# Designs tried in a protein design run: designed miniproteins, single chains, continued (5). Part 26

Each design is a single chain, and the fold is of that chain. pLDDT is the mean over its residues in the fold that is shown.

## One batch from the design tools (miniprotein)

Design m16880
Fold by ESMFold2-Fast:
Structure m16880 (fold): chain A 95 residues (1-95)
Amino acid sequence: MDEEIEKLREFALDPSATPEEIRKKAQELFDKLVAEDDWEGLGRLADTLSEVAIEAAKQGRYEKARAMALVSADAGVRLIHRAVQKIADEIEKKR
């Protein structure tokens, strides 16, 4: 999984990669990690996409930055939802 995330980072920083291609590859990896219940991998994906989005924005590549930031945000929301559900389950067990 880390190898797939690093390949995505390299692809996203490639000048020939389009925002649409980056979004598609990032979404495919997101979907795979969710399907495999790889929540640690999803967290690493979110962090990597956020970092690369900032790098792209600093270079003036705003459309690429936006594509990566959207998938990173979706991953972050999914991780928060899981964390909240785990807390709710722990509260229920104490009753």
Scores: mean pLDDT 80

Design m16881
Fold by ESMFold2-Fast:
Order: C-alpha cells, then sequence, then structure tokens
Structure m16881 (fold): chain A 83 residues (1-83)
C-alpha cells in the first residue's frame, strides 16, 4: 500500500544519520509531494538498489564512501525496507 511505502520512506530518511537536518526536511517534503504511484515505483527501485549495493559491498566495490559507511547505510536501508 502506498501509505505504508510513504511511512517507510519517512522512517528511512529520519534514521539516516549522514543526512543533515535540512536535507531530511527537504526529502520529507519531497515524499509528501510525491504521488502514491511514484512512491510505490520508487520503492521497488530502492529495493533493487539495496540488493545491488549489497552485492557491491560483498565484492568490495565502493563509490565515494568508506566501507563502514556503506555497510551502515545498507543495513539501515534493509531495516527500513522490513517495516
Amino acid sequence: EAEAVRARYRALIENTPELSEEEKAELLEAIDATSDEALVEGWRQAEEAVRKAEEALKAGKYVGISKEEAEEKLEEARRQLAL
């Protein structure tokens, strides 16, 4: 359901410590302005991205972030997806 997906996005944004307070507020506004259909589609893309990131992490491939940061972000994203 789109409402559940919207809640998951909000939780993911709020629980990402690397995002500044301003970035979190901006992303939350973007989520509120996004249609239900677009949110559901975006969530499917996010699930695929998480799986690809997990494979890249296992292969030792990182772009622009440390291994520890990549592991934290991936684990947090998985936790939020489970909601």
Scores: mean pLDDT 66

Design m16882
Fold by ESMFold2-Fast:
Structure m16882 (fold): chain A 83 residues (1-83)
Amino acid sequence: MTRYALAIHEAQPEHVAKLDAELKKLNLSREDLGLTDEEAPLITGYPGDTPESVFEEAFRQAEKNGLKIKDRRFRDFEELEPV
């Protein structure tokens, strides 16, 4: 299972709501981007799409709509090891 990280730090609640709206256009939700994660936002890759291209589009749409994004990360997170 592949997970990716999207970090949105200190985003205004209104701007997070705008991001949610943009994510819906991409058939994504907030939980798909792990925006509720406090330490390391994680996402399960969207079926049929490369997560990098999906995130690039989501970031562009969010910026166009005034969302403040301070950190952008694309990283493959393999399944977490228990040790």
Scores: mean pLDDT 44

Design m16883
Fold by ESMFold2-Fast:
Structure m16883 (fold): chain A 74 residues (1-74)
Amino acid sequence: MEKLKKLRDYLLEKVKDLNERFIFLSAIRQIEKEKDPEKRKKLLDGLVENASRYFSKEDVEEIKKLAEEIKKEF
């Protein structure tokens, strides 16, 4: 999924802490492996919620837009 990869790259560019980078990478990988569309949406929503703790309002808005586009592919 190209849009999920864009979200991954966006998160990794912005997050400098190694532990948080690993958490986001693990979350993206879990979404990629999930086969159930409803569970994928829930995992993606959890990632967006967690990202809101580390990012500016403008970055969170961009992440939310990317997440909605990704959900359309599920």
Scores: mean pLDDT 78

Design m16884
Fold by ESMFold2-Fast:
Structure m16884 (fold): chain A 95 residues (1-95)
Amino acid sequence: SEELKKSIEEGKKRLEESMKKAEEELKKLPEPSEEEQKLRDEAIEAIRNNDLEKARELMEKLYENKAKAAGLEVLIEMGKYALEHLEELLKKEEE
């Protein structure tokens, strides 16, 4: 429907804006430690494997450890994953 398409497009714009803000914050932070990078990489791998529960648990660990840079990198990857799925939904509505 046109209403659903508009809702998805608005959600996509908000997600893109949120990701840009996260990228700007990331530029201001120091590089994550080797331990934080390992946890980040495991979280990103979980996202790519569609294991969102594991990704969430790893994100919570990053937050508890105040690993802000690594946490933002995972959040940006989650945003890219969500954006791809929104684009697939839009294509399905146009078919």
Scores: mean pLDDT 80

Design m16885
Fold by ESMFold2-Fast:
Structure m16885 (fold): chain A 74 residues (1-74)
Amino acid sequence: SLEEVRAEVRRHRDELLKKAQELMEKGYTKEQVERIIDAELGYLEDRLIEKGYDPEEVQRLVDEARAEILKALD
């Protein structure tokens, strides 16, 4: 369901934000952290689409999660 895909993306967003903040504290640049986030979110998107969720909705939710993580790192 749409509620299930939203919950999955939100869980990954929160975990990636925590990971990103820890990497930044260790001296990683925002650019390096963005590449890691993009790779992890790309794997999540592929996995959710493979499970049969709507590709357009998955892409929208993943893009929103990416924007939220990057805004929090500013």
Scores: mean pLDDT 86

Design m16886
Fold by ESMFold2-Fast:
Structure m16886 (fold): chain A 56 residues (1-56)
Amino acid sequence: DAEVERRAAVLAQLARSGGYEFDEEALRAHLRALVREHSVDELLRDLPALIAPLLR
């Protein structure tokens, strides 16, 4: 799943750029699931809400 890994890596970089603190392994696993179920446009728009569970 080169495409899934690539999208997850880009979204992880954007999350870090946003100043979020998180477990990278958990974030990557979560993002892999998200990119399978959501479009990139939806993920970029709602990324903070979608990763919020990892920050609780």
Scores: mean pLDDT 67

Design m16887
Fold by ESMFold2-Fast:
Structure m16887 (fold): chain A 83 residues (1-83)
Amino acid sequence: MDYKEITAEDIRRGGEAALALAERAKSASPEEQRRALEALEEAIEEAEELAEKLKESNPEAAKVAEEFVERLRRAAEELRKQL
């Protein structure tokens, strides 16, 4: 993946979409909640990787990714409580 093409705005957009998925899943079926949790876990892993890769080349984008790692982890914890 060419991390040089990823901007802080791209990371915010992806992170907000994942958070919206988590919020929607709170009122969904158990199957949809499990799928959303899996998607959130993947999004967390991707955000962690982006934070590491962008740390030197784009510190601003790396910080945004770090913020979303924390927010997504909290959303995943809330969703797990409902399963």
Scores: mean pLDDT 80

Design m16888
Fold by ESMFold2-Fast:
Structure m16888 (fold): chain A 103 residues (1-103)
Amino acid sequence: MKKKEELRKKAIEYLSKGTLENVFEAAKYFLEAGDYDRAVKLADYLIKLDHPNAAEAFILKAEAYYKRGDYEKALKIVEEGLQRYPDDPRLKEFYEKLKEKYK
């Protein structure tokens, strides 16, 4: 079964619903589908709008770069997220994970 195609289809369905929460869900489905460029674009959009889930949008963006093997850019994105949300536990966990990969 084409699981990645199904995830991409769900992402497009969420985008068609036109709410910011649906944009966030679409970004998650694109990330799982391996469509990292779309996941990053939607995460950037949510960050620019200062969405209530902007901290999680930084995590989505960093995870997309991490899955692409761009650990340096993933680390920089998490550092930017921590500057805005210094007490976010998921950003802290992702930062520690990246430090182990980027030696």
Scores: mean pLDDT 79

Design m16889
Fold by ESMFold2-Fast:
Structure m16889 (fold): chain A 90 residues (1-90)
Amino acid sequence: DSKFKELKEFLEELKKDLEELIEKYGETPYLKQMRKVLEQIEETFNEALKIKENKIPKPSLIEELLELSYRQAEGLKRLLEELKKRYESL
């Protein structure tokens, strides 16, 4: 499923960007909060994967979980991009 692949790659990129910021600037309270948000998004994605792997006939639930995870990931990406710009301007 292309949606699973795209979202997995998106989450991997977000994790890389977040870890890069943490490595450069340390684990600030805001970056700790962003890590927790990413972990929650990953949990939602993993629930969709478990439903798919267990062959549970709930395609609408899988689609809703993927869509929720994707929307949350897009929000986190915007916050990371804003934070990166602030740090690069210092």
Scores: mean pLDDT 83

Design m16890
Fold by ESMFold2-Fast:
Structure m16890 (fold): chain A 85 residues (1-85)
Amino acid sequence: DKKREEGEKLMVLGAEYLEKGDYEKAAKLASEARDLFLSVDPNSPNAARALGLLGIAYKKLGDEESARKAFEEAQRIFERARAEA
């Protein structure tokens, strides 16, 4: 629960930095949130959310390759969740 709460705090901060135009810091915070969520549950929908934020930050930085990888990883987590349904 504490790691999940820490991950959510990092997501809120990451979104705030994205809105302020600090895309490098937004990407760093989203990466840290992803790692925390994955450490709790490898199939975490919260990790997919963190990867989505990371992908948006990379697109804003002009790093299309890193953005693509982040979105593809988020999609893989989503597909694993769907396969269990």
Scores: mean pLDDT 84

Design m16891
Fold by ESMFold2-Fast:
Structure m16891 (fold): chain A 76 residues (1-76)
Amino acid sequence: ALEALQARDYETAIALATPLAEQGDAEAQAILAAALNNQGRYEEAREWAERGLAVDPRNVLAQIALKEAEEALKKA
């Protein structure tokens, strides 16, 4: 119930953020990375967080998303 609702919200966030992120919007790239982390898609989240930081190195959401993805990948 709650888990299904949250998964749907992350899918919506990914769908809406992806076209903006592909156009180089750092905020959209950070949002996409965070949503991918929440879905356990850590490799993809790392890539988008790195792209966001390349555009805006001060984006706190992208910094957090990158750290979370890298820490999760180290445990795999």
Scores: mean pLDDT 80

Design m16892
Fold by ESMFold2-Fast:
Parts: sequence; structure tokens; C-alpha cells
Structure m16892 (fold): chain A 88 residues (1-88)
Amino acid sequence: EEEVKELAKKIKEALLKDPRFKKVEAEIVDENTIKITAEAVDGKRKVVVTVDVAAKTATVEDEVLGLGRRAGAILESLGYKVTVTVTG
């Protein structure tokens, strides 16, 4: 659907505007699920974001607390309810 594609683009652009991220890739998994991979400017770390479009929720997975919190704050600014999980 056009709406999901537009949302994916908007989220990708919002993350790319933050100087902590140099590469952001958005994948439309299905009509309700967007998967985003955002790579840190150092190229050594990445954050994976799973967006549920219908529920307006996002889950952020980060190996280090700071980068995932930044991605979460950007998604909250776009109207999503965010859960951040730190795996490291």
C-alpha cells in the first residue's frame, strides 16, 4: 500500500537527518510491518527497528543503550509508541 511506502520513507529520512546514523535501510516486510536497519557513523554498530503500522508501535534493538534510545526518540517524534531493548 502507498501509505506504508510513504511511512517507510519518512522514518528513513528522519533517522538519516540525525548525525549518529550514516546508513539507513527500510524494508517493507508486509502491509503492516516495516523493518529498518540504521548503521552508526562509525560503521561498527547498528540498530534494528520493527514498526507495526496498525498498532503505531515500534521495537528498537540495540547492542548499546545510547544509539537505540536516539532511534526510539526519533520514532516517538513521528507518533510511534517505542520499546527499546538493549542486548549487550
Scores: mean pLDDT 78

Design m16893
Fold by ESMFold2-Fast:
Parts: structure tokens; C-alpha cells; sequence
Structure m16893 (fold): chain A 80 residues (1-80)
């Protein structure tokens, strides 16, 4: 089993949810898109969800660049 860690803190928190279905993933991606995430960030989140079974559910305090960095780090970690 893969043990995930919630990225949390003072006021820059990201809730990582477990994706139980393709529909759940699609809903998370639509929410991110509505909140201004780039198409590249959406693709990275989808890849992370496929490899780790988790997805970002809130992006309010993160920039698009920060989200890309987080997703790329998660993908890289899963490749090890």
C-alpha cells in the first residue's frame, strides 16, 4: 500500500482525496479547471491519480506553477 501525506500547513493547504472511480477523477479535474488550472496541470493531476490513486481537491492557495511542481514530484516519486 502507498502511504500518502497531506500537504498541509498554516494557510497553504491542499486536500488530497482518494479517487475511487473515473467519475470522481473527472469531477476533480473539472473543479481544478474551473479554478484556473492549466491544461498541463490537469494532465499531470490525472497521471498522479492513475499512479497513486489520489487527486487534489482544493487549489485555492496554490498557483498553477506550484501545482505543476507538486504533481511532477508525485509522478517522479511513483516512478521510483
Amino acid sequence: MHSGTTVSGDGSSVDLGIVRSQEELDERLEKLKKEGASDETLKLNEEVAKQLGIAVVDVKNFTDEELKSIYRSMILASQQ
Scores: mean pLDDT 66

Design m16894
Fold by ESMFold2-Fast:
Structure m16894 (fold): chain A 64 residues (1-64)
Amino acid sequence: LSDVEKQALALLQSGDEAGARELLHQHNVDAAQGLADVLGFDETMTGKLTDMFVETELAVLRKM
């Protein structure tokens, strides 16, 4: 797990799902933007990609 994912997991364990979501969103927005720029995605698709990354990571962390 990355340091960001460890912090998000700690927030989830304390019941701060909103804080965990915000932290993961900030971490994933740059990665999603980089991928979108390479693939030629528009701003709307980039937003959806970021949301997908956040929801996927939250689902994995909730099972830990």
Scores: mean pLDDT 77

Design m16895
Fold by ESMFold2-Fast:
Structure m16895 (fold): chain A 75 residues (1-75)
Amino acid sequence: SVSSLSQILTSYPPASKVPLLVEALLSKSVAVRQQALTELKALAPAHKDLIQKEFEKVRPQLNPETTAQVEAILL
């Protein structure tokens, strides 16, 4: 959770942050995809429905390994 005004200003709200992280899953860089997965896993307990909604938009473009990792986060 973000608890200070400074953190809110430097961190996008979940509605903006989640789509950006989901888009990052399309990256050719393994490091970028792993960072996005780590951030999504941290957000999942509070924002599972939002993550699922954005994931469904990009699902056909994701590789099978990344798809399985996101599905595991949403369990």
Scores: mean pLDDT 75

Design m16896
Fold by ESMFold2-Fast:
Structure m16896 (fold): chain A 85 residues (1-85)
Amino acid sequence: SELERRRRERQEVQRYVAEKLREIGDILDRLLETLRGKFREVLRLLVEAIREGLSEEEVRERLRELGVDEEGIRVALEALRWAKE
């Protein structure tokens, strides 16, 4: 049945999207907890890094310049690696 096929396809897409949103949620929760008051500045840098193809080392140095601690840098780079995959 065409309706049953389309329903299964929608359920598979919804499940995939829900799993990806959960993964993003887990990463965002860790970023918010670790970065606190610097979250917006770090998020802008990660978006720029993806758009402009910045190296992991360039991102690390810019995070240090923003005053992000080593744990915050670690979590931000983990988020960057996830986003590039």
Scores: mean pLDDT 73

Design m16897
Fold by ESMFold2-Fast:
Structure m16897 (fold): chain A 69 residues (1-69)
Amino acid sequence: MEEKWEEEIKRAREINPEAFEKLVELDQKLGVPKEVAERRAALTIVNAEKNGIDVEKVVEQMEKTVKKL
């Protein structure tokens, strides 16, 4: 793992650890490798915080998408 991704993942976990783990789990159910899922979850959470978006709503939308598949 690149140093940059370790810091992003750490930050995402500090922002919302439950949402981070849930997003990783959802991506893995879709066949995404854990390393890629962790990077995606980190970017999603960090960008949501940056733009004032409710991370819990993002998780809810992802769950609805996974259930439809």
Scores: mean pLDDT 79

Design m16898
Fold by ESMFold2-Fast:
Structure m16898 (fold): chain A 90 residues (1-90)
Amino acid sequence: MEEELRKLIEEAKKWSEEEKEKILEEASYYKKNMKDLKAEDKPKAIEVFKKAAAITMLKLITDSKLDEDSVIKAAIEKLKEFEKEIEKII
């Protein structure tokens, strides 16, 4: 998880602001429609949540005085929560 998220943060540095906004909008859509997600959409939703988490972490690291490791740790816990909620949709 941590290694994957650190890799996504590095990828997020290469994304345009437009691309980042689209990813965050897509994550918001999946979160709002989580109970209505079909099985085939679950892997895509998880992928989008990981990308959104990376974008959010990058903003917190860049704009705040928060410790990078603390931000990543908090994001991992939040991401695990999202994965668990997606798995409950049956």
Scores: mean pLDDT 73

Design m16899
Fold by ESMFold2-Fast:
Structure m16899 (fold): chain A 58 residues (1-58)
Amino acid sequence: GAEAAVAVVSEAAHAGEISGRVGAGAATLIQSGRYDAAVALLRKAGADEVAERVEKAA
């Protein structure tokens, strides 16, 4: 669900896998129910592995 997907994004940002700005944007989209947009943002940023983890958590 949304909480698990946001946790994935937050952990990835803290680990340096994505920038804090990308992480904040993706988390906002997830909280708004826009999972496809969050995944697209992560893939556009080159974070395909983070995007896959978000898809599994959703």
Scores: mean pLDDT 84

Design m16900
Fold by ESMFold2-Fast:
Structure m16900 (fold): chain A 87 residues (1-87)
Amino acid sequence: SMEELKKLLEEAEKLLEELKAAETPDTRLFQRLVIVLGEIASLLPPEKAKEVGDLVEEAVRALQAGDYERALELLEKALELIREEIE
């Protein structure tokens, strides 16, 4: 539902801000955000779900490569894409 999507988006935005505020990469918080984004993707049209999923996969790879800034940028892009669908 749109209400569920909005609630999950608010949670995802809060998690991203907490990640940005962290002095070191918080792997548990990152994993939680990935899970929330996956739940959001399940509520989106297939084409948007794929775009969000691709960005999340790239963000995970960036984190594994030690590029935390790139990982956060990719997660921000995913959130922007989700916002376009509901706002």
Scores: mean pLDDT 85

Design m16901
Fold by ESMFold2-Fast:
Structure m16901 (fold): chain A 58 residues (1-58)
Amino acid sequence: ADPAAVFEELVLLASAHGVAMPVAAPRPTAEDARALLRKLYEAGVIDRAEYEAYLARL
């Protein structure tokens, strides 16, 4: 799995929904992707099924 690619998908989702994001490292880790994924889930941007699908890719 490529956690940087997953993180970039989540950044685009966050941007589309106006969710504030932390400053990203140049090479996001799986932990960075999980943190953003959790924030999007808690903000109601994604549902539980989408959350679990993204988590499975990490």
Scores: mean pLDDT 75

Design m16902
Fold by ESMFold2-Fast:
Structure m16902 (fold): chain A 90 residues (1-90)
Amino acid sequence: SKVEEYAKALATYLISLDDPEKAKNYLKASIHYLETGELPDDYPYSESPEAVLEQTNKILTAAVGEEALKLDKETKINILKRALVILENS
């Protein structure tokens, strides 16, 4: 599926970053925000929800291309969640 293909590409991209832990924090915070309308209480950076979403969109675009920005909210959440699962099992 497109979700699985994009999730694998995203997971591969995250591993290649200079600071993969910071990128993972952006993805986790974006998932939480998209599901609840709020950033996690334990979010370690002094950034707005808009800045967090912008960074996550940049990561998605770099990993899978600009078509990722056209995806609906639920599909984006599923890609981000699946990518994190792939990373944790790698």
Scores: mean pLDDT 80

Design m16903
Fold by ESMFold2-Fast:
Structure m16903 (fold): chain A 62 residues (1-62)
Amino acid sequence: MLSEEELLEEISKLTGLSKEDVLNLIPDFSIEKLRKMSVEALLQAFPGLSRKQAEEIIELTK
């Protein structure tokens, strides 16, 4: 399982956004917050994200 910092870095890479931009889109960023988000919620938060990338992010939180 990745740390929150490693997870933030992976999301940054997958989305092409800076870590700062990711934190602005997901307030109170944490592994627990992401686990509670659905794939659809991630796609809503990140307009450039594919379904596969959203599913990959959720899997990284398990």
Scores: mean pLDDT 76

Design m16904
Fold by ESMFold2-Fast:
Structure m16904 (fold): chain A 83 residues (1-83)
Amino acid sequence: SMTVEEAEPTEVVVDGKKATKRVITYTYDEYNVVVTETELVFEEESKTVITTTSTNTATGKTKVTTIIETKIGDKVEREVTKK
């Protein structure tokens, strides 16, 4: 089974820039995995940063994926980084 918890959106400042922060947590009990997705929307820069952290609760091992999407005119540029 999967449980989803979504936090209320908050306004934050990152490196002097305003962003809307959203956090969603997915708990997968059968797989001993908790996934936390943090979305930062920088409306003035037309930029969205999505950080997904996957934690194995049995081993404590964590994997992080960061997706940066930037809208330039009619194009969306996407950068993906994995750790």
Scores: mean pLDDT 81

Design m16905
Fold by ESMFold2-Fast:
Structure m16905 (fold): chain A 65 residues (1-65)
Amino acid sequence: ELSEIEKKVIEALKKKQKENGYITLDEAVRIVEEVTGVKATTLGMELFLRGYALRLAKKAGIKVI
């Protein structure tokens, strides 16, 4: 099930993918930061947001490289 914030992240990821046919993992993490307002200021936060971005991308069929 998708929350409202997860839907916003997916829409932003889809928009970025339409530009090049893919998104990088770094771009996906930056999009999550912008939509959620959470900044990865530590390695633990970066790893968490990386996992979060990959989970949502997989649910939405978005190509991440």
Scores: mean pLDDT 80

Design m16906
Fold by ESMFold2-Fast:
Structure m16906 (fold): chain A 68 residues (1-68)
Amino acid sequence: SPLAERRAELSARFDAEVVALAREVFGTDDPTSPVELTPEQQEELFRRLEELTRRTAEEVERLRREAE
């Protein structure tokens, strides 16, 4: 269904944005590599992840409204 496809797209985009965020915070091109974060990097990661989560929740709500 179109809604299932859009939810899959949203999930994939969220995952991609998390990977991009990890690259910025970890300072590496390989976000899958284990990295120790400084307290400052942890705070920045938390702040950006919270914003990303809020944006994703808003888009999920928009998809629900479109389904009406």
Scores: mean pLDDT 72

Design m16907
Fold by ESMFold2-Fast:
Structure m16907 (fold): chain A 83 residues (1-83)
Amino acid sequence: SDAEIERLEAEMERLHKEAEEAIRKGDYERAIELAKRMKELGMRLLELAGDDKDKILHAIGEILRAIGMIIEAELLLKKEKEK
């Protein structure tokens, strides 16, 4: 439903802000966990998109954004562990 999509998008925005704050504080493990949760919610958006091309493309974009954040946080974590 549109209400479920709006709820998921609001939750993803909250998680994104929490992940950005975790990165700012150097808590990269926390940022990875939050970004993985964003990816799960993006996959749920994709499931809810059905046959709607615009909703499918939006959900894929959200999944890719979450994956990018996971990669960024994992690279930052690796760099700190090698310091």
Scores: mean pLDDT 87

Design m16908
Fold by ESMFold2-Fast:
Structure m16908 (fold): chain A 81 residues (1-81)
Amino acid sequence: GIAEGTREDALEAAVAQGRKHGDENAIEAAKLAYEKGLPPEKVLLAAYLAKLGMEPEEAVEIAEEKSVEEVLEIAREIAEK
Protein backbone atom coordinates (compact mmCIF):
# COMPACT_ATOMS: atom_id res chain seq x y z
CA GLY A 1 0.00 0.00 0.00
CA ILE A 2 0.92 3.67 -0.14
CA ALA A 3 2.49 5.32 2.94
CA GLU A 4 -0.52 7.62 3.47
CA GLY A 5 -2.93 4.68 3.86
CA THR A 6 -1.41 2.86 6.83
CA ARG A 7 -3.35 0.35 8.94
CA GLU A 8 -2.75 2.56 12.01
CA ASP A 9 -4.22 5.61 10.20
CA ALA A 10 -7.29 3.55 9.23
CA LEU A 11 -7.76 2.35 12.82
CA GLU A 12 -7.41 5.91 14.21
CA ALA A 13 -9.90 7.27 11.64
CA ALA A 14 -12.46 4.52 12.34
CA VAL A 15 -12.14 4.94 16.13
CA ALA A 16 -12.45 8.75 15.87
CA GLN A 17 -15.59 8.47 13.70
CA GLY A 18 -17.07 5.80 15.99
CA ARG A 19 -16.52 7.94 19.10
CA LYS A 20 -17.98 11.01 17.39
CA HIS A 21 -21.18 9.11 16.47
CA GLY A 22 -21.40 6.77 19.49
CA ASP A 23 -20.78 3.64 17.37
CA GLU A 24 -19.11 1.33 19.93
CA ASN A 25 -19.55 -1.69 17.63
CA ALA A 26 -17.76 0.14 14.78
CA ILE A 27 -14.85 0.92 17.14
CA GLU A 28 -14.66 -2.74 18.26
CA ALA A 29 -14.78 -4.04 14.66
CA ALA A 30 -11.96 -1.68 13.59
CA LYS A 31 -9.78 -2.83 16.51
CA LEU A 32 -10.45 -6.52 15.79
CA ALA A 33 -9.65 -6.10 12.07
CA TYR A 34 -6.42 -4.28 12.97
CA GLU A 35 -5.40 -7.07 15.41
CA LYS A 36 -6.01 -9.71 12.71
CA GLY A 37 -3.57 -7.92 10.37
CA LEU A 38 -6.14 -6.82 7.78
CA PRO A 39 -5.18 -4.05 5.30
CA PRO A 40 -6.40 -0.44 5.88
CA GLU A 41 -9.38 -0.73 3.50
CA LYS A 42 -10.60 -3.88 5.33
CA VAL A 43 -10.25 -2.19 8.75
CA LEU A 44 -12.51 0.63 7.49
CA LEU A 45 -14.99 -1.78 5.86
CA ALA A 46 -15.28 -3.91 9.03
CA ALA A 47 -16.10 -0.74 11.01
CA TYR A 48 -18.68 0.25 8.37
CA LEU A 49 -20.41 -3.17 8.46
CA ALA A 50 -20.60 -2.97 12.27
CA LYS A 51 -22.02 0.58 12.00
CA LEU A 52 -24.77 -0.87 9.77
CA GLY A 53 -25.79 -3.29 12.56
CA MET A 54 -23.51 -6.30 12.21
CA GLU A 55 -21.80 -7.81 15.25
CA PRO A 56 -18.12 -6.69 15.30
CA GLU A 57 -16.74 -10.25 15.10
CA GLU A 58 -19.01 -11.11 12.12
CA ALA A 59 -18.11 -7.84 10.35
CA VAL A 60 -14.39 -8.64 10.70
CA GLU A 61 -14.86 -12.22 9.41
CA ILE A 62 -16.71 -10.96 6.31
CA ALA A 63 -14.09 -8.24 5.66
CA GLU A 64 -11.30 -10.86 5.98
CA GLU A 65 -12.91 -13.52 3.75
CA LYS A 66 -14.45 -11.34 1.02
CA SER A 67 -12.92 -8.95 -1.51
CA VAL A 68 -13.41 -5.18 -1.08
CA GLU A 69 -15.99 -5.28 -3.91
CA GLU A 70 -17.94 -8.14 -2.26
CA VAL A 71 -17.93 -6.40 1.14
CA LEU A 72 -19.26 -3.19 -0.46
CA GLU A 73 -22.09 -5.20 -2.08
CA ILE A 74 -22.98 -6.74 1.31
CA ALA A 75 -22.91 -3.27 2.94
CA ARG A 76 -25.22 -1.90 0.22
CA GLU A 77 -27.73 -4.74 0.81
CA ILE A 78 -27.75 -4.10 4.58
CA ALA A 79 -28.03 -0.29 4.17
CA GLU A 80 -30.95 -0.66 1.71
CA LYS A 81 -33.05 -2.45 4.35
Scores: mean pLDDT 80

Design m16909
Fold by ESMFold2-Fast:
Structure m16909 (fold): chain A 89 residues (1-89)
Amino acid sequence: SAADKAAFEAAYAKFQAAYAEFRETFSSVYDSLSEEQREEVLARVAEIDALLAEAAEAIDAKDYAKAAALFEELTERLAALTEELRGLA
């Protein structure tokens, strides 16, 4: 539906912003993280990558409702990880 597509577009835009913020934050703190902290972050990034693959499949299927929900989850996970990384710096 048009509403589902609009929700997807809004969720995707929020995801892009959250991803950019995560990348900047992670780059800024990377050298100050312990090896164990880096492993924990990379494990959570792997979980995000798996959800991103699911979102890509939903887009290919034109399941915009599912894609929107997945990008909302991705945004929340990236925001939480970014906040946690800021606390470690």
Scores: mean pLDDT 88

Design m16910
Fold by ESMFold2-Fast:
Structure m16910 (fold): chain A 104 residues (1-104)
Amino acid sequence: SEAVREVERVAANLEKKGLPLVVALGRNDAGEAVLVVGAEEETARFRARLEAEGYVVGDVEGLSVEDVKRLLAEAGMEVVESSELGVVARAPGAAFERALAALS
C-alpha cells in the first residue's frame, strides 16, 4: 500500500528528528473518512484545511504506528496528500469503520 509506505517514511523522519507521531481522524457528510498522520504542526495544518473542506476532525490517541499501518491497509486508504512530516489518506467511512473495529 502506498499509504503504508508513506506512513513508514513519515514515522522514520519523525524518529530521526525526535518528534512524536500525531494521528487525527476526519469524517464528512459524504461518508468519507480521512486519517492524518505526522508531526503536530503538519497535522494541525492538514486539519485546518480538512475542516475548511467540511470534515469534522478529532485527535486519536492510543494508536501505535503498527495500528495506523494496519488501518491504512485494511481500509484500503488512498494517499490524498503527503509532505516530509505528514500524510493524509482517505477511504469510504464504512471501510474505515470495519478496519477500526478489527483493532478492538
Scores: mean pLDDT 86

Design m16911
Fold by ESMFold2-Fast:
Structure m16911 (fold): chain A 82 residues (1-82)
Amino acid sequence: SELEKEEEQAIKEIEEWAEKNNVPEELKEEILAALRRAMAALREYRRVLADPNATEEQIKEARERVLEAEREFLALLNKAQA
């Protein structure tokens, strides 16, 4: 609920930022897709952390997926600002 509202707000902010900075449509769509992947990975990580039967390996894998998605998102933002 709150995380979904944060995602919707972040999407709106990125779309407004992209319009103001003349970011190409294709790059904007890639950034938005990367944001959605990062938010999905974060939701899964929180789910795994809340599971009392989760193994250390499952927690590590979920965390690695969050870090990978964050790196992809930041790389695209960097490309748009360069």
Scores: mean pLDDT 85

Design m16912
Fold by ESMFold2-Fast:
Structure m16912 (fold): chain A 103 residues (1-103)
Amino acid sequence: SKQELADFYRSLLDREMERLKKLIEEAYKTGKLDRQKALNILNDILYYTNLVLEYAPKEEARETLERVIKFLEDMIPLAEKVDPELAATLKRALEYLKSLLEH
C-alpha cells in the first residue's frame, strides 16, 4: 500500500539523517570531513523525503517535510564550522524543501 511505502521510506530517511548528523558531529571533533560521503547522504535524504511526500497522506508528508527542514537548520551551524562549502549546499537543500511548504 502507499502507507506501507511511506513508512518504509520514512525509516530510510530517518537512518540517513542520523548518518549525516554523526558524520558532521565526528568531523567537528576531528577536523576531517568526507565531503563526498556527506553529499551522497544528503542526496539520499532528499530522495527519500520526495518519496515520503509522494506516498504519505498530506498531513504526514507535511510533518516529515517540517522535520527534515528542522534537521537541516540544526546541522547548518555545525557544517559551517567544519566545511563552509557543505554548509552552502545544505542551505540550498533547505531553501528547496522550504519552497515545497509554500505551495
Scores: mean pLDDT 91

Design m16913
Fold by ESMFold2-Fast:
Structure m16913 (fold): chain A 66 residues (1-66)
Amino acid sequence: SSEDVVNQQKQALEEHLRQLLERGEITQEEYDLLLDVIDSWADLAIKRNFSPAEIQAWYEALLQQI
C-alpha cells in the first residue's frame, strides 16, 4: 500500500538525517525542523493516497534538499 511505502521512506529519511547530524553536517535545530517536515509530508502523502511513482519522485526531490 502507499501507506507502507511512505512509512518505509520516512524511516530511511530519519536514518539519513541521523547520519548527517552525527557527521556534523546539519545542526540539531535543522535536524528537528527536517523531521517535522518529513512527518507533515508523510501525513499528506497518506491522506492523498499518492502512487508509488509519485512518492518515489517526491522522495528523490526531498533527499536533494537534505
Scores: mean pLDDT 77

Design m16914
Fold by ESMFold2-Fast:
Structure m16914 (fold): chain A 68 residues (1-68)
Amino acid sequence: SMEDERREQLREAAETLLALAEASENAAVAKMARGVLDRIDAGEPLEVVEAALRELARAFEAWRAQAA
């Protein structure tokens, strides 16, 4: 279904951000990424997962701006 496809895309995005955070030894962003994956695994509503992923992306962008 479209919802299953969206859920999979959100998972892939969170896994990508987790891998980048771990490679950069950014424990705070890695913890947030794990939190998004936990919400997906817990079956939380898509709107909750999308909000958590947006917060994760914002945290990653803020960190990247500081590192540059």
Scores: mean pLDDT 84

